# Designed miniproteins, single chains, continued (5), part 73

Each design is a single chain, and the fold is of that chain. pLDDT is the mean over its residues in the fold that is shown.

## One batch from the design tools (miniprotein)

Design m18519
Fold by ESMFold2-Fast:
Structure m18519 (fold): chain A 81 residues (1-81)
Amino acid sequence: KEEEVKKAIEWLKKNKDKISPEVALPVLGYIARFYKDSLTEEQRKELIELLNEFEKRYKASKTRTDLADFWLGVARRELLK
């Protein structure tokens, strides 16, 4: 579980500029919801930084999806509150 979270965060970081925000936000939201309690402080900070970047790009994007909107809300609730 912890190793899977590390790999997912590493994948998001490595591909940050290549991943469309509507694809990245569901991945972030899923990690935030189901793995929040398993995150190290460093991983939580990294996810918050990624969330801020992908949210900004998503709101500026022409592509809005119900899936991305849902998981953006989940990520914000789990990581920022």
Scores: mean pLDDT 82

Design m18520
Fold by ESMFold2-Fast:
Structure m18520 (fold): chain A 84 residues (1-84)
Amino acid sequence: MEEQLLKEAEEYHKKLLETVKKWAEEGKLSLEQLKELLEIVEEELKNLREYGKENGIPEKVIEVAEKYAKELKELLEKAIKEKE
């Protein structure tokens, strides 16, 4: 179901965003770790579109997942800038 997939995507990305935000605020992530996470998020954004096309995932679900991933990317870019 579209609703179930949307909920799962939101919960996953929301939890990841909250966790990374907390670790960044506490200074627990090194510059190297922040850059590694940014690379992973960029790969995730690329894979979401490809996976969605292959598996017939509704565009709306992909858009929601991309929204949260973009927020995480922006958070990581800010944290990297602050550590540099």
Scores: mean pLDDT 77

Design m18521
Fold by ESMFold2-Fast:
Structure m18521 (fold): chain A 96 residues (1-96)
Amino acid sequence: MEIEKFLEEARKELSKFPLMTEEDIDLILEELKKLYELGEKELAEEYFKVVLELLKLLENNTKENREKAEKLNEEFLKKIKPKMEKLYKELGITAS
């Protein structure tokens, strides 16, 4: 199934980052799985892209990269997170 392949590739990509614990990876994969199961493939891909970009910026912890990470997090909170929360609320799914 497409979901299973996506989650395996996502785990593989996240596992490249030394700062990620198994628990952190599992939380991200659970969120991606929820979005995919709801048919929100594009939203799942947008969420995952933001996560990967944040991890890449944090891997080389410079002032410039922290400023870029803050901006990316603000865009996530304003654009992606509200879409996820609205979707979960409309479907009666409890946000973790």
Scores: mean pLDDT 77

Design m18522
Fold by ESMFold2-Fast:
Structure m18522 (fold): chain A 95 residues (1-95)
Amino acid sequence: SKREQFQQQIGQLVGQMYLDILNARKTSSKNNLSDEEMEKKMTDVVKYYIGKLIDLAKQYNAPQDLIDRLEEIYNSDLSWREMVDRLNEVFDEIL
């Protein structure tokens, strides 16, 4: 169904996000980046994928509540971990 296809594409993007977070952590450790610089890189990765999730939600004509909640996370001053936790909560509630 359209819902199943949407859920599968969300799963793919979320999976890619986690892989890129792990790669950002490994690269930051190898380059001896500060904790602050590493957090910024991981935040950039998370925001990049939230932007893609917003685009995907719009493409599938997802409920406006989902889009609004994703935009709230995207525009937040939360840590990358808090953004990921909020993202998971939103998907659990709506999907």
Scores: mean pLDDT 87

Design m18523
Fold by ESMFold2-Fast:
Structure m18523 (fold): chain A 56 residues (1-56)
Amino acid sequence: SAGAAATGATAEADAREAAGEEGGRLSVQYPAKGYEAGDAKAASDGGREALKRGGG
């Protein structure tokens, strides 16, 4: 490959598909993944609030 720019579009498409499937696939096998996924969401929310107060 001589042009990595074209790969950018593929990466985005892959990410979107993975995100969509994660919801369904996680329901099938959710033994301990829920905890980590939940923590990530909480962290994102906290970061959003920190931005409002200028914590970064």
Scores: mean pLDDT 48

Design m18524
Fold by ESMFold2-Fast:
Structure m18524 (fold): chain A 100 residues (1-100)
Amino acid sequence: SASKEEVEKLVEEKKELYEKHRTLAAKALLLLTLERAIKTYGDEKFKKLKEELLKSLKPEEQEILELWLRLLENPAEAAEEDKARIEKALRPEAEKLLAE
């Protein structure tokens, strides 16, 4: 349904949100968009942007974002403690981003 050009625009929009806010939630949205683009198109540019994003993450940020991606793929298998940890880390910043 989404064209490659539409996905490229979404990546750019999420990157702009991250550059403006530099929040964990903005990083999460960009990472999710890049992961979906890589799975759909496999293009080296999306892989490069993901590598650049991952290099910008602190170890604690990388851990929570990897946990969040895993929960999104297999929500039924996620532990309640992991769900609570993700919600605490991402929800307040996501609500702020959605208000804009």
Scores: mean pLDDT 72

Design m18525
Fold by ESMFold2-Fast:
Structure m18525 (fold): chain A 97 residues (1-97)
Amino acid sequence: AERRELAEGMRRAVEAVVEGFRALHENPNPEAQEGAEELLAELEALVPEAARHLRLAYENVISDPELARRHAAEAVRAAAVHEGVLSEEEVRELLRE
């Protein structure tokens, strides 16, 4: 039960990242862009791998949505591993379906 809830939460996080970045590209909001850059800077200080993948997701969300979704998933994975909630293998398994 708990693993299903975690998988659902992580999938929702991936979709939220992709949809948020797509919306930011399609309807640029200066406050939202500033907030995203601030959040990315904070994440880069804590989990550089997650920040790197989020940057790649943002850059590719319009040109290659599938690649962007993959990078968003890797960012969620890196953040979950950093928090010590799950191992890297467990996060990969949960994100797989």
Scores: mean pLDDT 74

Design m18526
Fold by ESMFold2-Fast:
Structure m18526 (fold): chain A 94 residues (1-94)
Amino acid sequence: SASLEELARMLDSAIETFEEMRENNASRADVENMIRLIIHELRTHFDPSDPLVADLVAALEALLADAGNMSAAELIDRAIAVLRRHRDAVLAAL
């Protein structure tokens, strides 16, 4: 499994991707697909028994479950907020 330093770098890249999606007026469907891709990458490359990974996956899955009740912009802003919060938790564990 990838290290916490690699997780921190992945989260920084994901935040940048969502910021670009906001600038480009991405559709809600494209934002949802990006969140699904991030969940898939987390499950594939990181230890799912690590609480930092498990909590992040759970937060992203909860966001997807609620995505139909949000605009694309609201979903992007919430995705960025979730990723930043978990990025800070990963940095605190380094």
Scores: mean pLDDT 90

Design m18527
Fold by ESMFold2-Fast:
Structure m18527 (fold): chain A 72 residues (1-72)
Amino acid sequence: MEMVTILGFESDDEKAKELVEKVNKEYKGKEVTKAEASELGRELAEKSGATKVTVTVELKDGSVEEITSYRS
């Protein structure tokens, strides 16, 4: 199970702004599985109605990845 540290959530959609701020307060700096980070992004997109949400994560090797979730 791949563990990652959440660096932050981002959306270029104004309607996601308040939810992005809320989840950043709750999850920024937390270690989760990569699958959990992806799921959080998907849930945020669906709850906010945003087309796209990006979660930036740091892997155990120090590399940074962006996980992008899209609303259906």
Scores: mean pLDDT 80

Design m18528
Fold by ESMFold2-Fast:
Structure m18528 (fold): chain A 67 residues (1-67)
Amino acid sequence: TTEALIALLRADPAAGLRAMRAAGVSEAQRDAILRAVGVSDEQIAEARALPDEAERDAFLVDRIAEI
């Protein structure tokens, strides 16, 4: 569920990102979940601009850990 993904992202951002990928969430659902965790629209846009998935995941893990 979306609520379980939000809870997992707060507890373990890396595991949460893996779980979202495994669940096949859409880009719109991913962005909504990231906003719910406290990631800003600017940070989502910065992540989207990064060239590969590993760099995007590392960036998002760091941003979520700061929340």
Scores: mean pLDDT 82

Design m18529
Fold by ESMFold2-Fast:
Structure m18529 (fold): chain A 71 residues (1-71)
Amino acid sequence: LKGELSKVMPPGSVQKITKQVNDQLKKAKSVDEVEQLAGQVARTMMTEYGASPAVATAAASEVLKKGLEIL
């Protein structure tokens, strides 16, 4: 996740968003909530930071993998 975020975000934003995502994943109670979080990360990267769909999808996939493993 950090690697994908660092391609489009400054280091401070990468650290902040990574922490927020990890905290939200620990609180997720369903696969749907994990998928919604992954989608939000992808959308934010594309709309706020101009990430390509490939980079955004890679970041979302990392969120999904971590969330499903924790769930």
Scores: mean pLDDT 79

Design m18530
Fold by ESMFold2-Fast:
Structure m18530 (fold): chain A 73 residues (1-73)
Amino acid sequence: SEADGKKAAEAAEKAAKEGDAAAVASYTHQIRLVGGSPEYAKKAAEAAEEAAKRGGDKSAADVGIQQANKGGA
């Protein structure tokens, strides 16, 4: 649902501020899985990139971004 996608995107933003790139990647995947808006998927991907820059697990963030991009093709 859209509400589930929005909630996952908000959780991704919080995880990004905490530097937890693995959690951000997980939430990005969940947004795609629940049929969330492409806008929420993009927002989660941006949060994953920010978390990686803050010292989170860059590998997990990269996986999340790749999953978001593949779903958009």
Scores: mean pLDDT 65

Design m18531
Fold by ESMFold2-Fast:
Structure m18531 (fold): chain A 95 residues (1-95)
Amino acid sequence: GREEELIAEAKKLLEEAEKLLKELKEKLGKPLPLGEIIGLVLRAIGLIIDAEQIKKEAEADKDMPEEKRKEILELADKAIELAKEALELARKLLR
């Protein structure tokens, strides 16, 4: 059902946020082309937007089991938190 799809999408966004944050931590202190830094910023913003959209869909679905809704919201919130941390690190790479 849609709840299973939203859980899968939220898990994928969380994995992508974790990978982006790791990549940014590994690139701290290294000179990067401006285009690469812009790309990292856009990736972080995209993850935040996509995760917030998943939250809105889960919150709007009144027929969704509460346990499934809670799982989706917790996964999406964690993805947003990590993506925001990645965005802050990417901003530190800008001159």
Scores: mean pLDDT 87

Design m18532
Fold by ESMFold2-Fast:
Structure m18532 (fold): chain A 91 residues (1-91)
Amino acid sequence: HMKELIEKLKRLKELFELRNTPLNQEIAELIGKIIENPEDIETLEKLKELAKEQIEKAEKEGDESLKGQYELIIEIVEELLKINKKKELEE
């Protein structure tokens, strides 16, 4: 379900762009790279690492909305990584 995952990423990118911090701009840029190339494993892994680090900070700050957005990023990235791994094994 690549199209559904990409649409969720587009929505997340818009939400991170609205926060206008250097970190959130970096996250939005990484999401944008994945939207253009969902097979970019390096960018997928980088976004996953960054999101994991930020979940702990968001939880400590009590920002449930931001925490949920980072958790959703991880879920989408893990599904995209799974899809890419399956393609490598079949072709």
Scores: mean pLDDT 79

Design m18533
Fold by ESMFold2-Fast:
Structure m18533 (fold): chain A 93 residues (1-93)
Amino acid sequence: MVLEEEKPGLRFSVEFPDKKEVTLEDVVVTGDSLTAAVLELAIATRLSALGKGDTKKKFPASEVKKIILEAINSRKDLEIVEETDTGFTVELK
């Protein structure tokens, strides 16, 4: 198929620091893939909307984790293979 630059089974992580409060800028998506970049944008968009455009707004870590989970679950091509207190490892289906 056109645009199949990434193979099924590709893994990358979404992480944030072990802090009580986290900003949008603290969320890190590891990987040079298009899928990772699109997920990073989806997370940034959701957190920016929740912050009413304030990219420096601090959120409880639990709320950030929930937003990351919602962004991942909005994608049919991704599955969560590992969950930690500070992030997720996701795999391309």
Scores: mean pLDDT 75

Design m18534
Fold by ESMFold2-Fast:
Structure m18534 (fold): chain A 85 residues (1-85)
Amino acid sequence: MRKKLDELEEKLKKVYPDPEHKTLLSDGKSYKVVDIDLAVVGYYELGLSFAEIGEYLGISPATVRRIIREMEERGALDDPLRLVG
């Protein structure tokens, strides 16, 4: 599991112009766009649980679920470029 998330994080860091770029979410906290995209792709494409993603990112499973739901509501689930521009 961690190996797949490590590989995904490396790929996302190469795709984003600024991998340290942060976006403010509705919970009032700033999250790296790479971390948000990793959570979305990990859940929808890799079939990972919120607990596995949360353990990798150092956040709670409830926070992972909230991030994914917010991206769902924004229509940004399948297009990582929507988080950048």
Scores: mean pLDDT 72

Design m18535
Fold by ESMFold2-Fast:
Structure m18535 (fold): chain A 86 residues (1-86)
Amino acid sequence: SMKEAEERFLRLLEELGRLEQEFNKLVEEKASLEEIQKVLDRMEELIKELRELAEKHEFPEELKKALEAAERTLKKMKERYEELKK
């Protein structure tokens, strides 16, 4: 149902928020590039699932904007990750 899809979407957004916090902690603690990459890979998988849900269901504009914000955040985190390799 639409309600179940929205509830799943919100749970995935919450998980992305936790992964963003984990990424920041790993960067601050100078964790291995492999560990940081695993977090980014998981975030990318979740964003792909969020996009697929948003394409399948007509969600409120607020949720679409939240997804766009999450996609921008991932892009910035990937840019930061590439700088860590230098």
Scores: mean pLDDT 88

Design m18536
Fold by ESMFold2-Fast:
Structure m18536 (fold): chain A 74 residues (1-74)
Amino acid sequence: SKDEILAEAERRKEELIALIREIEKDPERQKQLIEGVERGLEEVKRYIEESEDPAEARELMEIAFETERQEILK
């Protein structure tokens, strides 16, 4: 269901925020990265809600969060 995918997206957001807090020690950069993740989640929620296929929405959500994770790890 879309509700389950939305819940998974929220959980993955929290995981990325926890990762940022662990690896980024500069308070200003940490704040900027967290704000970016929160904006990314808003876009992810939009395409999950607009998707006609819940399985496709889940795959796109997974790719989006993995891409963001890779950007944080650079």
Scores: mean pLDDT 80

Design m18537
Fold by ESMFold2-Fast:
Structure m18537 (fold): chain A 80 residues (1-80)
Amino acid sequence: SRAEIDATLARQAAKVKRALDKKGLSQEGQELVQGVNIALSEGDLERVYALFQSLKRKYADDPEVVATAEEAIAAVKALM
């Protein structure tokens, strides 16, 4: 159901935010969660995918952020 999709991707966004919080990037993490929640409210999974891809590219030199973003990307792809 859409509610299960929304809940799953919101949890993935929260996991990415926690990884960013550990790096002192709390504002970036909050902006990501807000962007994902807006995209989910619109049913726009392509935008959710783009938000995680953009974050992965921006922090490509941080293996922990990259790994967490790739898990989130895989979750979105499985639900598209």
Scores: mean pLDDT 87

Design m18538
Fold by ESMFold2-Fast:
Structure m18538 (fold): chain A 74 residues (1-74)
Amino acid sequence: LSEEIEEEVKEAMGRITYSVTMLAAKKLVQQGRLQDAIQELQRGIDLLKSLGNPGTEPLIAQLQQEIAAIQKQL
């Protein structure tokens, strides 16, 4: 496999992981399950870190900001 193709696949996986994590967390927040939402966001961060590509860094930062926003409501 070319290194270029592998990076594109990891970038796509990161975007999918971010989107699924954000949708799940938003649903939990709407249900008043703030601690569960924080746990789902943390799981998403762990998955993005496992991918290890530079494209995941801004996605991890966005999930961390969402955790901070939810924590302010606690």
Scores: mean pLDDT 83

Design m18539
Fold by ESMFold2-Fast:
Structure m18539 (fold): chain A 80 residues (1-80)
Amino acid sequence: MFSEEEIQEEFKKLDTDGDGYITAEELKAYLESLGHKYSDEQVKEIIDKADKDGDGKIDVLEFHNLLTSPENEKLREILK
């Protein structure tokens, strides 16, 4: 089970510039650093699912929802 603190720590690792948002490129690089290779299409699908306002970025709340949603089981397995 992902705690709010665990999700915030992972978010901070991805948000290298400290702007409070994660881009598709940052998410892809992070997943690759964990030993998992995703296509640009797969990363776009993940971002699109979390990104409610369509700006191509996800904030910490959207990231939390992404990791805690049952339909995102594959992403949760990677981040365990």
Scores: mean pLDDT 69

Design m18540
Fold by ESMFold2-Fast:
Structure m18540 (fold): chain A 73 residues (1-73)
Amino acid sequence: AEEAIKLLEEAIEKSEVPEAKELLEKAREYVKKGDLKGALDYVKRAASTPGISEEVKELLGKAEEIIIKELEK
């Protein structure tokens, strides 16, 4: 899931909301551990955080899609 990690890192860099950054850092940690269910929960929570940009939401949507596909393998 290297592509999911890259998307999460871009979302962290582009996000200006500290709460969303913390949730995304947790999501990245869980992807690296192979806990894709935990990672998906944190990505969804970050995507629901008020004040994140449209660009960050789009990156999170792509990351969610990749994580879901990996969960179905």
Scores: mean pLDDT 81

Design m18541
Fold by ESMFold2-Fast:
Structure m18541 (fold): chain A 104 residues (1-104)
Amino acid sequence: MRLERRRRARELEEEGVRLFLAGDYERAVRLFEEALELDPRLLSAWIGLALAYERLGRTDEANLYYARALELAPDNLALYQLLADTSLSDEERIERARELERTL
């Protein structure tokens, strides 16, 4: 069912964030990818992938996933502001992405 898939996607994203904050970036990437297979509109998982690839030093992949996040809401000024704000922690960026998902 749609709601069960979306709930499972969120659970995978939350586990991915937990692993990301623990420094397990490769496992976090896998969980974010699995979450996006279930819900490709999950902005926090796209941002999580981009941040994880930045931490792995894979800048080209990080930029690709930021571009994918922007494609979900190309007219959303708050999303552009989120990505441009260098004062935010990785955790704060993910939390902001979760808040913005309500507007998608």
Scores: mean pLDDT 82

Design m18542
Fold by ESMFold2-Fast:
Structure m18542 (fold): chain A 72 residues (1-72)
Amino acid sequence: SAAEEAALEDLLNRKRALDEAELRAAIRGLQSHPAYRPELDPLIAAAEEAVRAGDLATANVLLQQVAEALRR
């Protein structure tokens, strides 16, 4: 029904907004880490661009690379 379709669209839009907010929070968290260094700025910039484009999968991969670099 039209009501069921509208409810599904609303849920998907809410999930997208939450996923984007979580990724932005992760970016800020990584940048605030004591081991963070300017050499990681290109990865952060690419992740921010991916979030803006709605490419959350690419953003997650890039943030994982930053997290790995911070552990070394």
Scores: mean pLDDT 83

Design m18543
Fold by ESMFold2-Fast:
Structure m18543 (fold): chain A 94 residues (1-94)
Amino acid sequence: DEGVLESPDIVNALSDIQALLNQAQALFDQIRPSLPPAVQQQVTQQLNDLTNQFNNLKSIVNNPSPNIDNTTLINMFNDVLTQARELVAQLQAL
């Protein structure tokens, strides 16, 4: 019974992703001058890709597609959350 309905977990995931992206951006801005240009470009690309994925998730939540069920949407949120957490950890290790 996987309907295209917004759950409290999905709403919380949106806030969590936004917080992680803000943290990643702040960390990147702090360390950016110490990073090689190739690493700066890589991190910029990762942030842009994650931001685009997050905007896509917000669009799906606000305008549900008949071909995207809650399980698919939750999996997409979990993927973006995982990638955002990994990016924060990567930046903290630099």
Scores: mean pLDDT 80

Design m18544
Fold by ESMFold2-Fast:
Structure m18544 (fold): chain A 93 residues (1-93)
Amino acid sequence: KKKEEWAEKLKVDVSVIEELFRKAKELGIEEELVEEMLEAIAKKLPPEERRELLIELLSRIFGVEKEFIREALENPGDEKLQKELEELALKHL
């Protein structure tokens, strides 16, 4: 597994990455979705490019419809809110 690579790219302990993947598996979230989100963050992609991954991830974690999350992020279009939700999603995985 590429857990050590993710830990180095994100500047966190490997145990944090291991815990994220463990929780994702318990929630029925695909490892590929988690990897795509981590890659988008590590590559510092623009917020709009990470938005769809965040919507999918939050929908899986909280059991909320994707359209509801998308509408919340589009009103007010706040990049700070998106970043806080990204951190929340990774923390609660």
Scores: mean pLDDT 70

Design m18545
Fold by ESMFold2-Fast:
Parts: structure tokens; sequence; C-alpha cells
Structure m18545 (fold): chain A 62 residues (1-62)
């Protein structure tokens, strides 16, 4: 699980840098945890984590 989270963190960091989206390490960590938990059906993401993830994805699509 932690390995998956770290892989997702690295991909988010690369995407954010490429797109010019400013994300803190804490925000990257929270998005990665939310995505990993959703993929593994462990825990539903919090409303804040969902909003953060959706905002990031919308900025990537723009």
Amino acid sequence: REELIKEIEEEIRKLAEKAGIPLSEEQIRNIAIALANAMLNIEPPSEEDVKLTLDFLRKLKA
C-alpha cells in the first residue's frame, strides 16, 4: 500500500510540474492516499480530498 502511495505521489508531482499547478507536498500526499485507498477499496475519500483531487484533474484537462 505505501509503495503504491509513493508511486502515485511521484506521478502527481510530475503532472503538477508539467501543468504548472502549485501543490504542496501535503496536498500531493493527501491526493495520493485518497486515490490509493479508492483503488484498493479500503476507505472512502473525505469530501476535502475529493474536492482537491477533482480540482487538480480539472486543471490538468484545461
Scores: mean pLDDT 72

Design m18546
Fold by ESMFold2-Fast:
Structure m18546 (fold): chain A 88 residues (1-88)
Amino acid sequence: SLAEQVRALLEKAADVLEKAGYDSLAAKLRKKGEEVAELIERGDLEGAIKLLEETKKFLESFGKQFGVEEVAKEVIALIEEAIELIKK
């Protein structure tokens, strides 16, 4: 399903953060992935996209603040793939 595909992309994004040593942030991203999947299952595609866009903005700020823009960029690319799947 669409929800399963989006959840899988966010699990991959969380794995990138976990491998980089950001275990707490990875756990938070997995939780957001579950929230996004719930929104999709309820038919709230606009809400799902908004939550992903907010998450992307947070990660851009995080990458700049902690000097890990390369890690943030990889995670953001996976979130952008999730947004594009919802828009199809």
Scores: mean pLDDT 86

Design m18547
Fold by ESMFold2-Fast:
Structure m18547 (fold): chain A 69 residues (1-69)
Amino acid sequence: MRELSDLADQAQDTYGDDVIAARAAEARRQGITADQLRQRAQELYRQGDPRAALYAAIATQLELEDRAA
């Protein structure tokens, strides 16, 4: 979890908050959960896939939105 949080911060620096928010909104529209994105981020991280950072950031954004609702 901590390592994925660091990757999420890196993704915000690389892609920007607007891109992450837009991707989170699209995931929610498609019925994709934060847990599903976090599982995918962990799998990508284990494989050394650079997309792990983006998926971790989207999962974190969805978790924050779910807690605010």
Scores: mean pLDDT 76

Design m18548
Fold by ESMFold2-Fast:
Structure m18548 (fold): chain A 62 residues (1-62)
Amino acid sequence: SVLENVKHAIVMTLRRLGREEEAEEIEKAPVSKDTVDRGLKILRELGVDEKTINALKKIAEK
């Protein structure tokens, strides 16, 4: 599903940034818009560019 793919992308990005604890939290959370929104907020706080965040957000809104 679209939400599952976005969640997976967030988890992989968090792992690349060395944020394993946050990655595990998002990975274990239910597939939902709330989980995706939480993950995107963490990525934004870690300095991931707004272009990437907005692309993932738009996909998750479908």
Scores: mean pLDDT 82

Design m18549
Fold by ESMFold2-Fast:
Structure m18549 (fold): chain A 87 residues (1-87)
Amino acid sequence: KEAEEAEMVKKVEEDTEALLAHFEAQLATQPERAPDLLAQARQTVALLLGLAKKAEEAGYDKVAATLRAAAQRLEAFRAQVEAQLAA
């Protein structure tokens, strides 16, 4: 169980870094895509929070915490992009 949970935590962290890097690259090359990227970020936050709740119910508290942290990072990115577009 511990080894399984550690691998899941690592995967969530790696996937989160890759996704944020992808969104940043897309905004830099195609800023007109910002509304679509914001919509994708909102959908991903909702999915991550749902997965975190399921992980917590299954007793994978570390996975749940990592998924919530990932959701917070995506929400922070979304808020920063919205602030830039509003300026």
Scores: mean pLDDT 82

Design m18550
Fold by ESMFold2-Fast:
Structure m18550 (fold): chain A 89 residues (1-89)
Amino acid sequence: MPSVDELIARADELIAEIRSDKTIPEREKTRLLFRLLVARSELILAKRILEDPNATEKQKALAEEMAATAWRLLEDTRKEAEEIRKRSL
């Protein structure tokens, strides 16, 4: 799994790509972007917990699980965007 910082960077890149993509219909674009913004917010929270010296082992485990869930969501969203592009062409 990439680091949380790498996942945040990938989320930002995917958000920019989807925003600028003229082949994705506006309704689908809105849906995908909202999902990515939620995943990005979870990654920011996970980063804060993992970098907190007062965080418990349980809190760090939860943050790692949140990052893994967000990673899966980013990959699923990327695949959906590619499938939507194929249908538009």
Scores: mean pLDDT 84

Design m18551
Fold by ESMFold2-Fast:
Structure m18551 (fold): chain A 81 residues (1-81)
Amino acid sequence: MELKEQLDAAIAAGDPEAALTLFYKLEQEHPELFSKEEKIDYYLRIVELFRAAGREALADQILDDLEKEFPDDPRVKEARK
């Protein structure tokens, strides 16, 4: 619970690098913390932070990985538009 709050705080602060680093660490060490829906939501929020920071290439790479894992998810498809 507390670890997700740290991730939410990084996202709220608008820090895409910190948010992505923490999210990857949490997924690797504690995969049970995230449902499929929560994982997609966090990735999409981080993608928007990278876009807002002008890091379009990194945002696209994250979306490519997300589409590979969840190819038929409508939220992922909408994020491409």
Scores: mean pLDDT 79

Design m18552
Fold by ESMFold2-Fast:
Structure m18552 (fold): chain A 97 residues (1-97)
Amino acid sequence: MVKFRITVTIKLSNEEKADEIAEEVVKIVEESAKEAGAEILSIKVSKEGKTITIEVDIAAESVETALKAVGLIKEALEKYKKENENIEEVSVGIEPL
């Protein structure tokens, strides 16, 4: 098994929506990781003004499985951004643990 940290950063136009958006993004990340076959070890949510940072530690059988999880997360978050005017920017990073 290989372990990775996925970091999702979301920039909002309206900070009043931060809690609602953070909750939905966590659900998107959990579903995408599960679909890819990755196990979620931990999720950390941080909010500072108009910026939400979600750090997700995952365990995967292979680097390929981890990259599939990142790809599905990126796709789902870009779709969510198109449907939600309160989201200005989304970025997704991955690093080995």
Scores: mean pLDDT 87

Design m18553
Fold by ESMFold2-Fast:
Structure m18553 (fold): chain A 72 residues (1-72)
Amino acid sequence: MEKGLQLFLEGGRAFDEGDYEKAKELYTEALKLLGEDNWRVLLALAGAYKGLGDDEEAEKLVEKAREAKAKA
């Protein structure tokens, strides 16, 4: 759990620095550790995909996050 949260925070820092590829990698690893239905990580990952210009994948991740949040 601690490692997943650490990766999520490191991904946020990479995102703030404009390193969207690194943010995507870190958020993807955080999602694997924290659970594929973690809506906060899914939204962060969607933001990284938008930063990379992949609007289609970003929109799919936003929908997954919305569904995951509705279950919580």
Scores: mean pLDDT 84

